Designed miniproteins, single chains, continued (3). Designs and how they scored, part 29

Each design is a single chain, and the fold is of that chain. pLDDT is the mean over its residues in the fold that is shown.

## One batch from the design tools (miniprotein)

Design m8983
Fold by ESMFold2-Fast:
Structure m8983 (fold): chain A 75 residues (1-75)
Amino acid sequence: MLELVRETADRMTALVPAAKPAGESLVLYAEVNQASPEELREFGIGLARQLVSPEDAEAVEKVLEEGFEALEKAL
């Protein structure tokens, strides 16, 4: 589970470097809170909208959706 969250965070940062703090916060949230995939999705999308431009947020949101879909299938 945590490896897929880290992979998703890395993909966000590779696509949108400004999303690095959002990705790091998402990984930390997953490590500390035993969060469900739904809670991680909500948290990640919220961070992306706060920390990146609206244009970049759309791209980041797509990466998050793909990552959380993979995470849900792995559980």
Scores: mean pLDDT 75

Design m8984
Fold by ESMFold2-Fast:
Formats: sequence, structure tokens, C-alpha cells
Structure m8984 (fold): chain A 76 residues (1-76)
Amino acid sequence: SMAEIMKLVIETETLATLATMMAYVGAPVERIEEQVRRAEELLEELRKINAPQDMIDRAEAAVEVGREALDEHKRK
């Protein structure tokens, strides 16, 4: 259903936001990696259920922000 798809998108965005905030406060890299990995798993779930492309794009954008925050943190 559209409601279940929206729930997965919101969960993906929440995990990516958490990863970004954790990177900002200098949390251990392993904890940030775990949140990014969970967000990536939810993005793959959206792809498996053939969610609308705009919903996949939205989730993918969130995961990318989380990945960038993790990569920036690793450079420090």
C-alpha cells in the first residue's frame, strides 16, 4: 500500500538523519556505519516491492546524505 511505502521512506530518512547527527557530534564510526547500512537495507526493500520511482529517489537522496556525512567523518 502507499501507506507502507511512505512508512519505509520515512524510516529511511530518519536513519539517514540519525547517521548525519551522529557524525556531527563525533559518535564512533561503527555506530554511524550501522545507521547508514540500515537505511541502505530499507532502500533495497523499496526497490524489491517496486515502489514508485519518486519514492525510491527520495529514499536514495536520504541515504546519499548519510553516506556523505559518514565519509566526511572518516576523513577527520
Scores: mean pLDDT 88

Design m8985
Fold by ESMFold2-Fast:
Structure m8985 (fold): chain A 75 residues (1-75)
Amino acid sequence: MIAEATKYMIQGLKYLENGDNDLALRYFNEAARLLEKAGYPGEAYLVLSRGYERLGLHDQAKKYRELAEKKIAEE
């Protein structure tokens, strides 16, 4: 489960490096979905926050970072 989410994250970062922002977001969303399904919703939001930050979408990044911090605090 986590290993599969990691593969999607790595591929998303490669798309981001190549300027394929739409594909990068799809892969980050799939990684987040797999993490949430595995019982790690805080990690899922953190993945989305970091992805949006790298894309320069700072408002969305802040939103998901706050959601991640809330979920991590909830255990």
Scores: mean pLDDT 80

Design m8986
Fold by ESMFold2-Fast:
Structure m8986 (fold): chain A 93 residues (1-93)
Amino acid sequence: MPKITVLEFLELLQKIGDLLEDKDLSVESRKALKEARELAMELEVDAEVPEEVFEKLAEFLKLVNEEHPEIVEEILSLFDEELREYLKKKAEL
């Protein structure tokens, strides 16, 4: 499991949000991303991101992949190799 801080994770979620600003995503996909952010925001910024937060992000990626697989590739490009491979495995991509 990748070891990243809540602060680093929130910065990644902001980059995802910026990338998605001009994209038509389902309410379900946007809700999953929001839920991942809300879970992370309940934690201390210096804390290590727990598995349940990554599971919610993986759920978001799986939903986006069903609707717009090209967007998933753009999102995955924002992650380092270890985090990308971990999330691909969790989301069954």
Scores: mean pLDDT 83

Design m8987
Fold by ESMFold2-Fast:
Structure m8987 (fold): chain A 87 residues (1-87)
Amino acid sequence: GSSHERERAREVARLVKEKLDLKVEILELKGELTPEKVRELVDELSEKLQEALELIRTDPEEADRFFEEMRKEIEELRKEVEELKKK
């Protein structure tokens, strides 16, 4: 229902923001943060956001699997950030 759609839309917005923030931090830690790389990240994440929003409306079970995969990606990115900070 509408309440579950709002909850999932909020979750995808949160996950996309977290993934963007982590990828930007990784670029910053590597000394590779450029406007061009930020544009590429925004383009990639905009495409993923649109896919997730479509799945929330059409296939909520597939949307939940998409969120699980994004959470796994975020955990891998967090590990990369911690590894880079140790240098």
Scores: mean pLDDT 83

Design m8988
Fold by ESMFold2-Fast:
Structure m8988 (fold): chain A 89 residues (1-89)
Amino acid sequence: MEEYELLKIALGLAGRKRPPTSEKEARAQKLFDEHGYEGLLLKIGELELDRQNLSPEERQARLDAMRAEVKRISEAHQKVIERLKKLLE
């Protein structure tokens, strides 16, 4: 439970560029720095899949699809951030 909350906080800090306001947010920022946006999304996805009691084959198929989707989202997100930075400065 605590790990899931920490991962969601870390994901919420992604791209915001605001300083952490608490020790919990500082720890979450460190997780983001260590795993990156893609890694955090995958960890959250794994925890959510585990709650669904899927068969090993179905779980692996969904996890593989999630990895591919997270990679696409991460790349698209980086392009959006880059575009916004150019518009601001």
Scores: mean pLDDT 69

Design m8989
Fold by ESMFold2-Fast:
Structure m8989 (fold): chain A 79 residues (1-79)
Amino acid sequence: MAAAARRARLEEAAKQLADAAAREAGVDPSEKEKAKLAVEMLDAMRAGKFKTRFGLKGGPAGGGAALVEEIREILREIA
């Protein structure tokens, strides 16, 4: 897969995870807030702190684990 397509999927998946997490917290985030949260989630995954920062606060009830695994796989391929 082309690097650009992989990066686009990573950003999309991270935004989907951020949106799901915010909605479960009862927040309707703006696009800018969603983007910031997605970056924080990706940084936490890169630092090995995702479970500490986000896993405790209600993982998405459906599919969230699959999104996290997909993001980790893409990050490994990019790194």
Scores: mean pLDDT 65

Design m8990
Fold by ESMFold2-Fast:
Structure m8990 (fold): chain A 81 residues (1-81)
Amino acid sequence: KKEEEEKLKFEVEILEGLALIAYGIGLLTGDPEFAIRQLEKILKRVEELKKEAEEKGIEEVAKYAEKAIEKIREMIEELKA
């Protein structure tokens, strides 16, 4: 359980980092459509990890994933503006 918790948390952290990179690219290149598409794919994967953490009873990871989901949704909405 502890190894699974560490792995899932690390995967969420990596995906959040990738989301920040995609968001930055969207801001720098002036091509928000590509960045939004990448962010939506990352968002779906984080949602899957949250569900997996919930199914396994790993509440701390589910909470981290929920915060990451909120941040990624904010990035998408900012790029659409």
Scores: mean pLDDT 84

Design m8991
Fold by ESMFold2-Fast:
Order: C-alpha cells, then sequence, then structure tokens
Structure m8991 (fold): chain A 65 residues (1-65)
C-alpha cells in the first residue's frame, strides 16, 4: 500500500540522516521514493527542499495520494 511505501521511505530517510546527515537523507528519500513509485518531478523537488522534513513530506504525500 501507499502507507507501507511511505513508512519505508521515512525509515530509510531517518537512517541516512543519522548516519550521513541531511543532504544524504534528502537523496535517500528521493531515490527510495522513485523506487516506490514517486514521480521524477517530486523526487527532484525533494532534493531542492530546504530540509529533510519537507523533502520527506513531499514524497510521502505523493505515495499516499
Amino acid sequence: SGVEKALEVAKIGREAYEKEGEEAAKKAIADTGLKKGASQEVADKALKMPDVTQAGTLVVLELTA
């Protein structure tokens, strides 16, 4: 389901943030979002977000739509 995909993105983003920081987390969120069915547009926009919370929210909203 979209919720399960969103939870996986959130988990991977959190792990990347704790290990390698915010830029690595945004990239992991975008890459995982694409793998789970998010659009390239949303993934590219997530990378340009000012913080990891906004990046994650954007991807989660698309996956749960």
Scores: mean pLDDT 83

Design m8992
Fold by ESMFold2-Fast:
Structure m8992 (fold): chain A 57 residues (1-57)
Amino acid sequence: SKKERIIKLIIEGASTREIAKELGISVRTLTRRARKISKEKKVSKRTALMELVFEEL
C-alpha cells in the first residue's frame, strides 16, 4: 500500500523532499505539520513524520 511504502521510506532515512512527494504535499507543508506534531506530542521529527502519515492515510 501507499502508506507502507511511505513508512519504509521514513525508516530508511529518505529525504523530506521524497516523503513530501509521496504524500502529494509541499516540503514546506510537510515540515510545518511535522514540527507541530513534534512540539505537541514531544516526539522526534522522525516519529512526527510517521504520525503525519497515519493521519493523512
Scores: mean pLDDT 80

Design m8993
Fold by ESMFold2-Fast:
Structure m8993 (fold): chain A 92 residues (1-92)
Amino acid sequence: NAVLDADFAKLPENERKIYEKIADYAREKFKVSREMARVLAALVLDVVIYGVGEKWAIETAKRYGISEEEAKELIDFAKKYVEENPELIPER
């Protein structure tokens, strides 16, 4: 998706590192396509960085064929990664 790719190219380096780590996890763990991993990483980034509701992100991931358990696993992975790498959180 050219629009999503252009928007991701504009992400700050720290946010992009978190995004890429989440996308790699989704691709390796759930065996999803690169495009699907990027969509899931964007949803999870919105939860862990921007405070979007976890339930909404899970329901959205389910629409893409991801189970509730897989969506929760990805969110938990991202939360742990951010907690272990607090320097990657954008300063206000």
Scores: mean pLDDT 75

Design m8994
Fold by ESMFold2-Fast:
Structure m8994 (fold): chain A 80 residues (1-80)
Amino acid sequence: MQQQFDQLRQQIIAQVRQQHPDDQTLIRGVGYMLDSFIAAAQGDNQTARDNAVITMRIIRDNPQYRDTITAYGTQFMNAV
């Protein structure tokens, strides 16, 4: 399970880097969202909440990324 989540996370982050090169804020936002999903799936509710809060703050400060971050999150959820 952990190896599957780690591989999928790496694939999605690589896709973000390919489609949005050098967009460090978007890459960071997607990363925290995926880390929140992985932690929740493993029952680590504190880490899931902490990463979700960071993701929400990134979206609040950068609302232009909301739909893009959500789309990558949905891609992750559909693959597990």
Scores: mean pLDDT 85

Design m8995
Fold by ESMFold2-Fast:
Structure m8995 (fold): chain A 69 residues (1-69)
Amino acid sequence: SAVIERVARHELMRHTGLSEAEAEEVLAMAKAGASREELVAFLRSRGASPETAERLARGLVAARDAGLL
């Protein structure tokens, strides 16, 4: 869903120092089937705290598993 993707990008940017392009990259990784660990590693490499990265990665995986991404 384009609406869910927009919300996900906004939440990624709001809780991290990620640019829009970096948030789109994380979303593309999640849609491509990236593991929670891979998503956490990417978010942390871009300056997200470990706790924030884990929470956001879990949310992305849950949204994908629910068919929302």
Scores: mean pLDDT 84

Design m8996
Fold by ESMFold2-Fast:
Structure m8996 (fold): chain A 85 residues (1-85)
Amino acid sequence: MITTVSISGLTLEEAEEFARRAKELGADAVIGKGKVNTVVITGLSEEEAREFAEEALKKGGRASIITPDGKVEEFGEFLPDPPGV
């Protein structure tokens, strides 16, 4: 089954590493370069997609997973408010 994960907010080098790892697992990966770098990975298992999303969050990025059924699971929505705002 095909799962899509979209990752944003990484450096270009980190995005390229994620894309390379995805391809080693037999998935497809596309990098969007811009003010914010994006990686779209298709063909990972649901578990592999979640691992990639969690790693992206640890690096300060954001991620969204689209399951084969079209359901969307978003990562990185919680941001602590800065104290004293």
Scores: mean pLDDT 74

Design m8997
Fold by ESMFold2-Fast:
Structure m8997 (fold): chain A 67 residues (1-67)
Amino acid sequence: SMAEKQKLLEELRKLLREAGLSEEEIERAIQAAQNMSNEQLRKIIEGLKKSPTLTTGRVAVKELLEA
């Protein structure tokens, strides 16, 4: 659903910010994430929740941009 997608994108934005990524990197990641399935987004979000570091944030952005 659209509401579920928006919640996932908001949670992703928060986690990437907590991981230390810049606002420009976050916005690029969010734009890429809009084209991903809710299932794929949940997997990325779960990974970030388990290890909220700059390294895992950068890996998540790469996965989003290369999806």
Scores: mean pLDDT 81

Design m8998
Fold by ESMFold2-Fast:
Structure m8998 (fold): chain A 115 residues (1-115)
Amino acid sequence: SEEEALIKKAVELVKKALEASKKGDKEEARKYFEEFVEKFILPLIRKLKLSSEVYEKIADELVKFFKAVVNFDKEEALESIENIKKLIEENSEESPEKELLLKILEAVKKVIEEM
């Protein structure tokens, strides 16, 4: 399905970021992670019509998640992604965009658990 293809593409970018991080290539890890956020995360978050306060909290957790991925820090990455999921679940109405975003975040979480 189109949804399965989108989730697979998002997961592959995170896997590439983690492989680059593991090799010590922090610049390459950053490029893959920025592509992941810009193509798969931000477009969906923007459709959730979140308050500015909630958006800032998610942005802070995304920065923490990015730093954890670049530094190959499994515990921090898992904490950040779980906090992002909770902020989205508690502060947005049910929508196809919310459902897809949570599926992407859950799939990414499974990749991080395998670090």
Scores: mean pLDDT 88

Design m8999
Fold by ESMFold2-Fast:
Structure m8999 (fold): chain A 71 residues (1-71)
Amino acid sequence: MSSLSEEQRKAYEHLSKAFEALVAGDLAAAKEHLEEAKPYIPEYTEKAIAALDAGDRAAAFEHIAEAAESL
């Protein structure tokens, strides 16, 4: 796994913005921020995007939290 704190910080920043957009109900912005995080943590961000596409916001929040925990 990457030991680069700057890379992990950028991933976390994008995840944080996705979380805030999702709380605000802005699904388009949430997906955009998840796509920005995808190069750093593709597995978890893909799961979060899939959850949003399914309309499962609770699962999307859970996957964003899992992505942040994996950093």
Scores: mean pLDDT 79

Design m9000
Fold by ESMFold2-Fast:
Structure m9000 (fold): chain A 109 residues (1-109)
Amino acid sequence: SEISRLVTLGVGRVILAVGHLLDGDRREARRALEEAARLYKRAAELMEKQNSPPKDIIDLLRSTSHVLARASELTEDPEEAARLAEESRRLLARAEELARKHGVAIDKS
């Protein structure tokens, strides 16, 4: 499915980011994490449109939030870092809201 394709590509970008960090390339790592977040957000939108299981949507939103938070930490520009951190917080809040609505247990971040 398109959802599975987007998630797989996103995971690939996270793995690429780890490789860049091992090479000391924080800029390329940040770029890969931002691309992973974009792919995960697209997948989450499609999952919501197709009424996918709430737990799967919640897990993907939490993963997206984590990726954006890490991208923010790697960003030297304060305004861009703040933007990424704010998007991360909004997605985590959305995941928590969905968890409450559907009675899904999630670990405290």
Scores: mean pLDDT 88

Design m9001
Fold by ESMFold2-Fast:
Structure m9001 (fold): chain A 74 residues (1-74)
Amino acid sequence: MSEDGKKAKEAAEKVVKEKGGATAADVIEQLRKEGVDLRSAGAAGALSAAGDSQKVYGKATAEEIVRGVEQASK
């Protein structure tokens, strides 16, 4: 996994822990704070998973975002 993928997972866990769940906007803000390249596969996976879960459930869990990062990193 890329360094950006690892940081994207860490960012997802942090933002969900602070807010009890994350929207795509929350994930973008945390990725920027962690210095993750938003064009990386890891960032794309995190944002896609957060956006999809937000549309269906109102917000994403850390597990959902982490799975998105892992799928995009293949």
Scores: mean pLDDT 79

Design m9002
Fold by ESMFold2-Fast:
Structure m9002 (fold): chain A 72 residues (1-72)
Amino acid sequence: SDPFIRAMQEAFRLGLEGKLDEAKELLDKAVKDYKPTLNDFVIMRLIIKYAKEQGNEELAKMFEEALKKASE
């Protein structure tokens, strides 16, 4: 399976548990270690949308920051 997708899933889980620092570190490392594909960006945007709909603004911001870094 795609290692970036696995990292996004784990970061999402950690973020839902309130472990935002651990989630951010894992997500930032994944962006550096694995070049995100166009499909990975679609998945990140879906996670951001879901987090906002659930009222989890911290989780949404974390994935938005990762998306910005990945786009540089």
Scores: mean pLDDT 83

Design m9003
Fold by ESMFold2-Fast:
Structure m9003 (fold): chain A 113 residues (1-113)
Amino acid sequence: MEAVRRWREERAERIRTDPAFLDAQLEKIRKDILNIELNRLKLQNKMTPENIEKVKKLVDKLIDEVRDRVLALIAAGASPEDLLNALNSYSFVALAEEVDEEVALRLAERAAE
């Protein structure tokens, strides 16, 4: 319990004070969202060079938005929990907006196997 709280506080402090750490967290989220979106195209049999380029541009735009949101939260003095939740929840928002629920469920079932 105390170890988890300390870990969250230390991670949130690194997000506030270490731009390279924030960039590393955002790059991880970018890769996760990109993989989800490319798998969506693959399942829909729409994996063309044009669609791949559009997905990459969309993911880059989403990561810029996440960065702006996190920086705004830092400026507002947000709690460690709010900062970490802002980074962690965004991957699920992107999936919910871009992927049909049935396709998302099938992807989740495949990932669980």
Scores: mean pLDDT 68

Design m9004
Fold by ESMFold2-Fast:
Structure m9004 (fold): chain A 96 residues (1-96)
Amino acid sequence: ATATQSGGGTVPEGGDLTLTGTTTAPAAETISALNADERAPYGGVASGANSSTVTLVDLRRGHTGTLVMAAAPGNNVGFGSENYLALGDGIEVTVV
C-alpha cells in the first residue's frame, strides 16, 4: 500500500493529490492495523512491529496534522480505522 505524496507539491483549488510511495507494511490491512488509534487527529500511531506513522502536513499554512480531508476512492491510508484518508487543498501525507 502507499501513502506518500511524491515531489512535495501543493494542490490547486479544486484539485486532488495523488498518493504514491511505499510503507514498510506490504498490505493495506497491515496499515489499518498499524494505525489503530482513532483518537489521533489525522492519523493513528502504530504500536506494533514494523510500524507505520502517518504525518499530515498542511502545505498552505505550514502546520502539521490540523486539517481534515474526506476520503478519496484511490487514496485511503490508515487513520485508526478503514484506511481513511483523502487529500484536498494544500495537504501532504508522509508514511514512515
Scores: mean pLDDT 34

Design m9005
Fold by ESMFold2-Fast:
Structure m9005 (fold): chain A 88 residues (1-88)
Amino acid sequence: SASETLTEVLVDAIKKLHEYFKSHPELSEEERRELSRELVENFLEQAKKAGYSKEEILEALKAGLKVAEELGDEEMVEVLKEKIKEIE
């Protein structure tokens, strides 16, 4: 479904950024948080422009949060929790 595709896009992006962080251990927590915020903000803009509903976007963010928690990506977890709260 369209909602499943949206979730797959976000989850793939989160996993790719996490691999980038593993390859760049010199990045500070602040730099990782900034990159995580940029990723989520870009995702939200693209999803809204594509006509996805608030509910579909929220479900994708919640799925992304679960993946970020499983990866131990603390900065992405914080960003996603913040954005979920803003949208709810």
Scores: mean pLDDT 87

Design m9006
Fold by ESMFold2-Fast:
Structure m9006 (fold): chain A 85 residues (1-85)
Amino acid sequence: GDHIMGGLMGTFLTTLTSLALDPNATRKLLRDAAMAAFMFASLHSDSSKVIEEVEEIIRQTAALSTPETSRMLLEAMREAREEVS
């Protein structure tokens, strides 16, 4: 692809994905990881695009997770999005 994720954003998204696929991950850990990713995205010069990319990755990860983890991920995404808006 023409784009690659930056090192810090890649680390946040990898951590979030790993937590989302871990059945022992708590809602707080998922929310904190999502918050960190959105906070990082908000500091980017093209923040709207990067935030949308983070949301898309969270949605894709949620679709591959258990129903319980999917709900927690989407709720964490909503909460994190509101905090950085």
Scores: mean pLDDT 69

Design m9007
Fold by ESMFold2-Fast:
Structure m9007 (fold): chain A 67 residues (1-67)
Amino acid sequence: MVDEEEVDEAIALIAYAIALTDVKNGRITPEEAAEWLERQADRMEAEGHTVGAELLRKKAEEIRKEA
């Protein structure tokens, strides 16, 4: 019913939302959030989840641009 890639994208978006919330609340810096998202992307890519990894890398770049 749902493609595995769509599930990966959902997981990536949840990770991004958590990172944004932590930045907004001052718990971490935008750079720390971006680094964390890139680490998640590296892991997903290593496991063959390239769509989720690409989305996370784009979200990390977006957070850095706001810094």
Scores: mean pLDDT 77

Design m9008
Fold by ESMFold2-Fast:
Structure m9008 (fold): chain A 84 residues (1-84)
Amino acid sequence: SRLEELKEVVASALIGNGFPASDALIEALAEYLLEHGEEALEDLRAGRFDLIPGLGPASRAQLRAFAADEARLEAVLAHIRSNL
């Protein structure tokens, strides 16, 4: 399914850039990307992790800390975008 494909893309993007993402976090991001497409990438770039259903406060804090490295965040977003 498209959701399973996006889960693999998200996992590769995050883990490949040093983020040991949980299955729950991968699924939440993949579902958000499936529903919102390109707008989801803009939300992630802007740090609007609170918009993503299924992410608890701890996961959001971890994502914010990871995203503080702007080059690393852009690498993740570019990987996801190339597979949208």
Scores: mean pLDDT 85

Design m9009
Fold by ESMFold2-Fast:
Structure m9009 (fold): chain A 99 residues (1-99)
Amino acid sequence: DIEKEIEKYQKLLSEFGKRDPEKLQELLALVMDWANNKDFKAAEEKFGKETAELIKELSELGENRDSTKDEEISLKLGKAVVEALKAWLEENGLEFPEL
């Protein structure tokens, strides 16, 4: 259920944004910039291979964007930002927000 997964990621990011809105905006900007510029090596070096692969998928969806792909784009964006957030939290010894 794509809609439920999108809602789950939006809720997780919203909860994190209440604690650190500046970091959430930074992660969103980095993911979008790397997807637009196809700088997957920088993404991998900073947040790991899984985050880089999600950003690559997001970039590929964006190249052929139409209304039928909006849910897929939203899902991939949410997944990429959440994986980047997990990597950042792990590096800083912080707990991932639950629910």
Scores: mean pLDDT 77

Design m9010
Fold by ESMFold2-Fast:
Structure m9010 (fold): chain A 93 residues (1-93)
Amino acid sequence: LTPKEEHKKILDTVKEKFKGKLSKGTLITLERLLYSAFHPELAEVSKSTAVLLRKIVAKEDDPKTFLLKLADALVRTNNNLELAVRELYRELN
C-alpha cells in the first residue's frame, strides 16, 4: 500500500470503530494529521507509523484513550503532531 492508501485505510477504520463517538471536526483534523504522518518522502517512517496506529486502533475502544495513545505514537515516530492531537483530546473533554 502507498502511504496515501495506508492513511485512508486507518482513517476509514477509525470512522467505522468510533462512529458517533468522534465529532466531524475531530475526524477532519485526524484526517489532516494522518495525511501529514504518512507523507510519501518519509516512506519508512510512514510504514512504522502505520503499524503502530493500526495496533492502537485495533486495541483501544475509548476515543479519549485512543487519542492519547495516538499522540504518544506520533511523538515516538518524530512527527511533531502532539499539539494538534492534544487539541483533539481537549475537544472530547
Scores: mean pLDDT 65

Design m9011
Fold by ESMFold2-Fast:
Structure m9011 (fold): chain A 71 residues (1-71)
Amino acid sequence: EVEEHIRKAEEYSRKADEAEKQGNVDEAIKNYELAADHYGRAADAAETPEERELFYNKAVAARLRAIGLKV
């Protein structure tokens, strides 16, 4: 479960970064939001405090990046 969410989050993060570099703002926002959702789910399913904090921070970072692109 956790590994699947991490894999998907990393995939969406890569897609978001690529879209942003190409100037595809809407696609970048969409993929950053998907990455944030999956990192959040990984954090919720994490069994260690260290893993939870790591994934939570990644989720927050992705969400903030998406918000930044909307302004």
Scores: mean pLDDT 84

Design m9012
Fold by ESMFold2-Fast:
Structure m9012 (fold): chain A 90 residues (1-90)
Amino acid sequence: SAEQAVAQTARSLRGVIKILKNAKAPEEDVQKLEELLKKLEASTSLGDIKAVLNEIKELLKRIAEKYPDLAYLTKGMQSMIDATLAILDA
């Protein structure tokens, strides 16, 4: 279901955030991802969920562009967000 896809995306993002912290990713970017994860978990409307997912995806893209060594962590998460957005549009 759409709800399960969003829940799985939130769980995966929490894992990626933990790995980024362990990899000593920039604290500002990690904090922003944590804020967006909390916003995603608090979102109840389809429009709000889609908006937050797009914000997370854009931030992950910027992290990959600024820090190429972290791109392997962020690109997988970006793909998962794209798949979740496709389910929400179905």
Scores: mean pLDDT 85

Design m9013
Fold by ESMFold2-Fast:
Structure m9013 (fold): chain A 87 residues (1-87)
Amino acid sequence: MSEEEIRTLLRLLVQEAREIAEDPSLSDEEKKELILEGLANLAKTLEANGHLELAQRLRDLAEESKSLSVEEMVERLEELAREALAA
């Protein structure tokens, strides 16, 4: 997997998480579940392509997110994406 592909996938994950967070038809519980599913799916894809460190960072965020608000979860994901793409 290329750096450009990783950048695209992280941007899409952040965008989807933001759209979920801003959806007035969803409960906070439903929003968290959908965002966590996105994190888990991307982590599996990254692990399958040998990006073990980034996959683990997404899993760590997913575990931490159990104690975070939806907004805090999105902010932490945006920070993770920014840091990962700053190389």
Scores: mean pLDDT 85

Design m9014
Fold by ESMFold2-Fast:
Structure m9014 (fold): chain A 77 residues (1-77)
Amino acid sequence: MEELLEEARRLLEEAQKLVDKAKEISPTAYSYATAALGAAQKAIEYVEQGDFEKARRYLELARENLEKAKEVIAQLE
């Protein structure tokens, strides 16, 4: 329980930082970063509701979109 919530909060924080960075440099990276942010927020909501199956799915979605945002940003640097 606590580990999933901690990971979701970490991903949320990383996604927020990437959204701020990406909005000035790439619409594509911004799109992936905002998708990661939304997924991390949903993961937190589902952990709080006790729906760990949906929480895990949204954590995976958040990680996937966060990685894609980072890859796009790296390509521009």
Scores: mean pLDDT 84

Design m9015
Fold by ESMFold2-Fast:
Structure m9015 (fold): chain A 82 residues (1-82)
Amino acid sequence: MDEQLLKQAETDLKSAQDNLDRAEEALKQGDVHKATILITAAYINAIGAEYLASQLSDEEKREELLKKAREIKERIKEVAKE
């Protein structure tokens, strides 16, 4: 089961990063509306990944992915300030 949870958490983290990168690009273009939608999607993906990571029985992998999710959430806060 951990392999499936790990893969899903990694997928959600990647989606969060991709949406955040797209949000930063939208902000550079002055598209605040698009950026807001992408930031919201990134945050939802990051929360989902955090939840899935918390279910992992492998403590080291759990801590690694939880740290990654927290880093993405901090980046979302920084991008939202722009």
Scores: mean pLDDT 84

Design m9016
Fold by ESMFold2-Fast:
Structure m9016 (fold): chain A 94 residues (1-94)
Amino acid sequence: AAPLQITALEAAAPEVAAGESLRLTITTTPAAADADVEVRVDGELAVRGTLPAGASSLTLAVAPREVGEHTITVTLTSADGSASSTASVRVTVR
């Protein structure tokens, strides 16, 4: 099987108001089984999700509260923990 990887991470906007919802689109290689998704803002866990078996994309929303420049990191982990993939995007919170 092809390795489980994040192939793209896209934020709906490069700037968001504090506490407003920012949509993230995560594109991956097809998942052979359910995979765990963690979204972190500056290393702090913001949201968890699941990429279901057979899917290759997932949309999640985060609402960063702290004003300033932040790094949003997405980690995708296979159900058995044998594979992980990470991608990051920078956003400005006003």
Scores: mean pLDDT 84

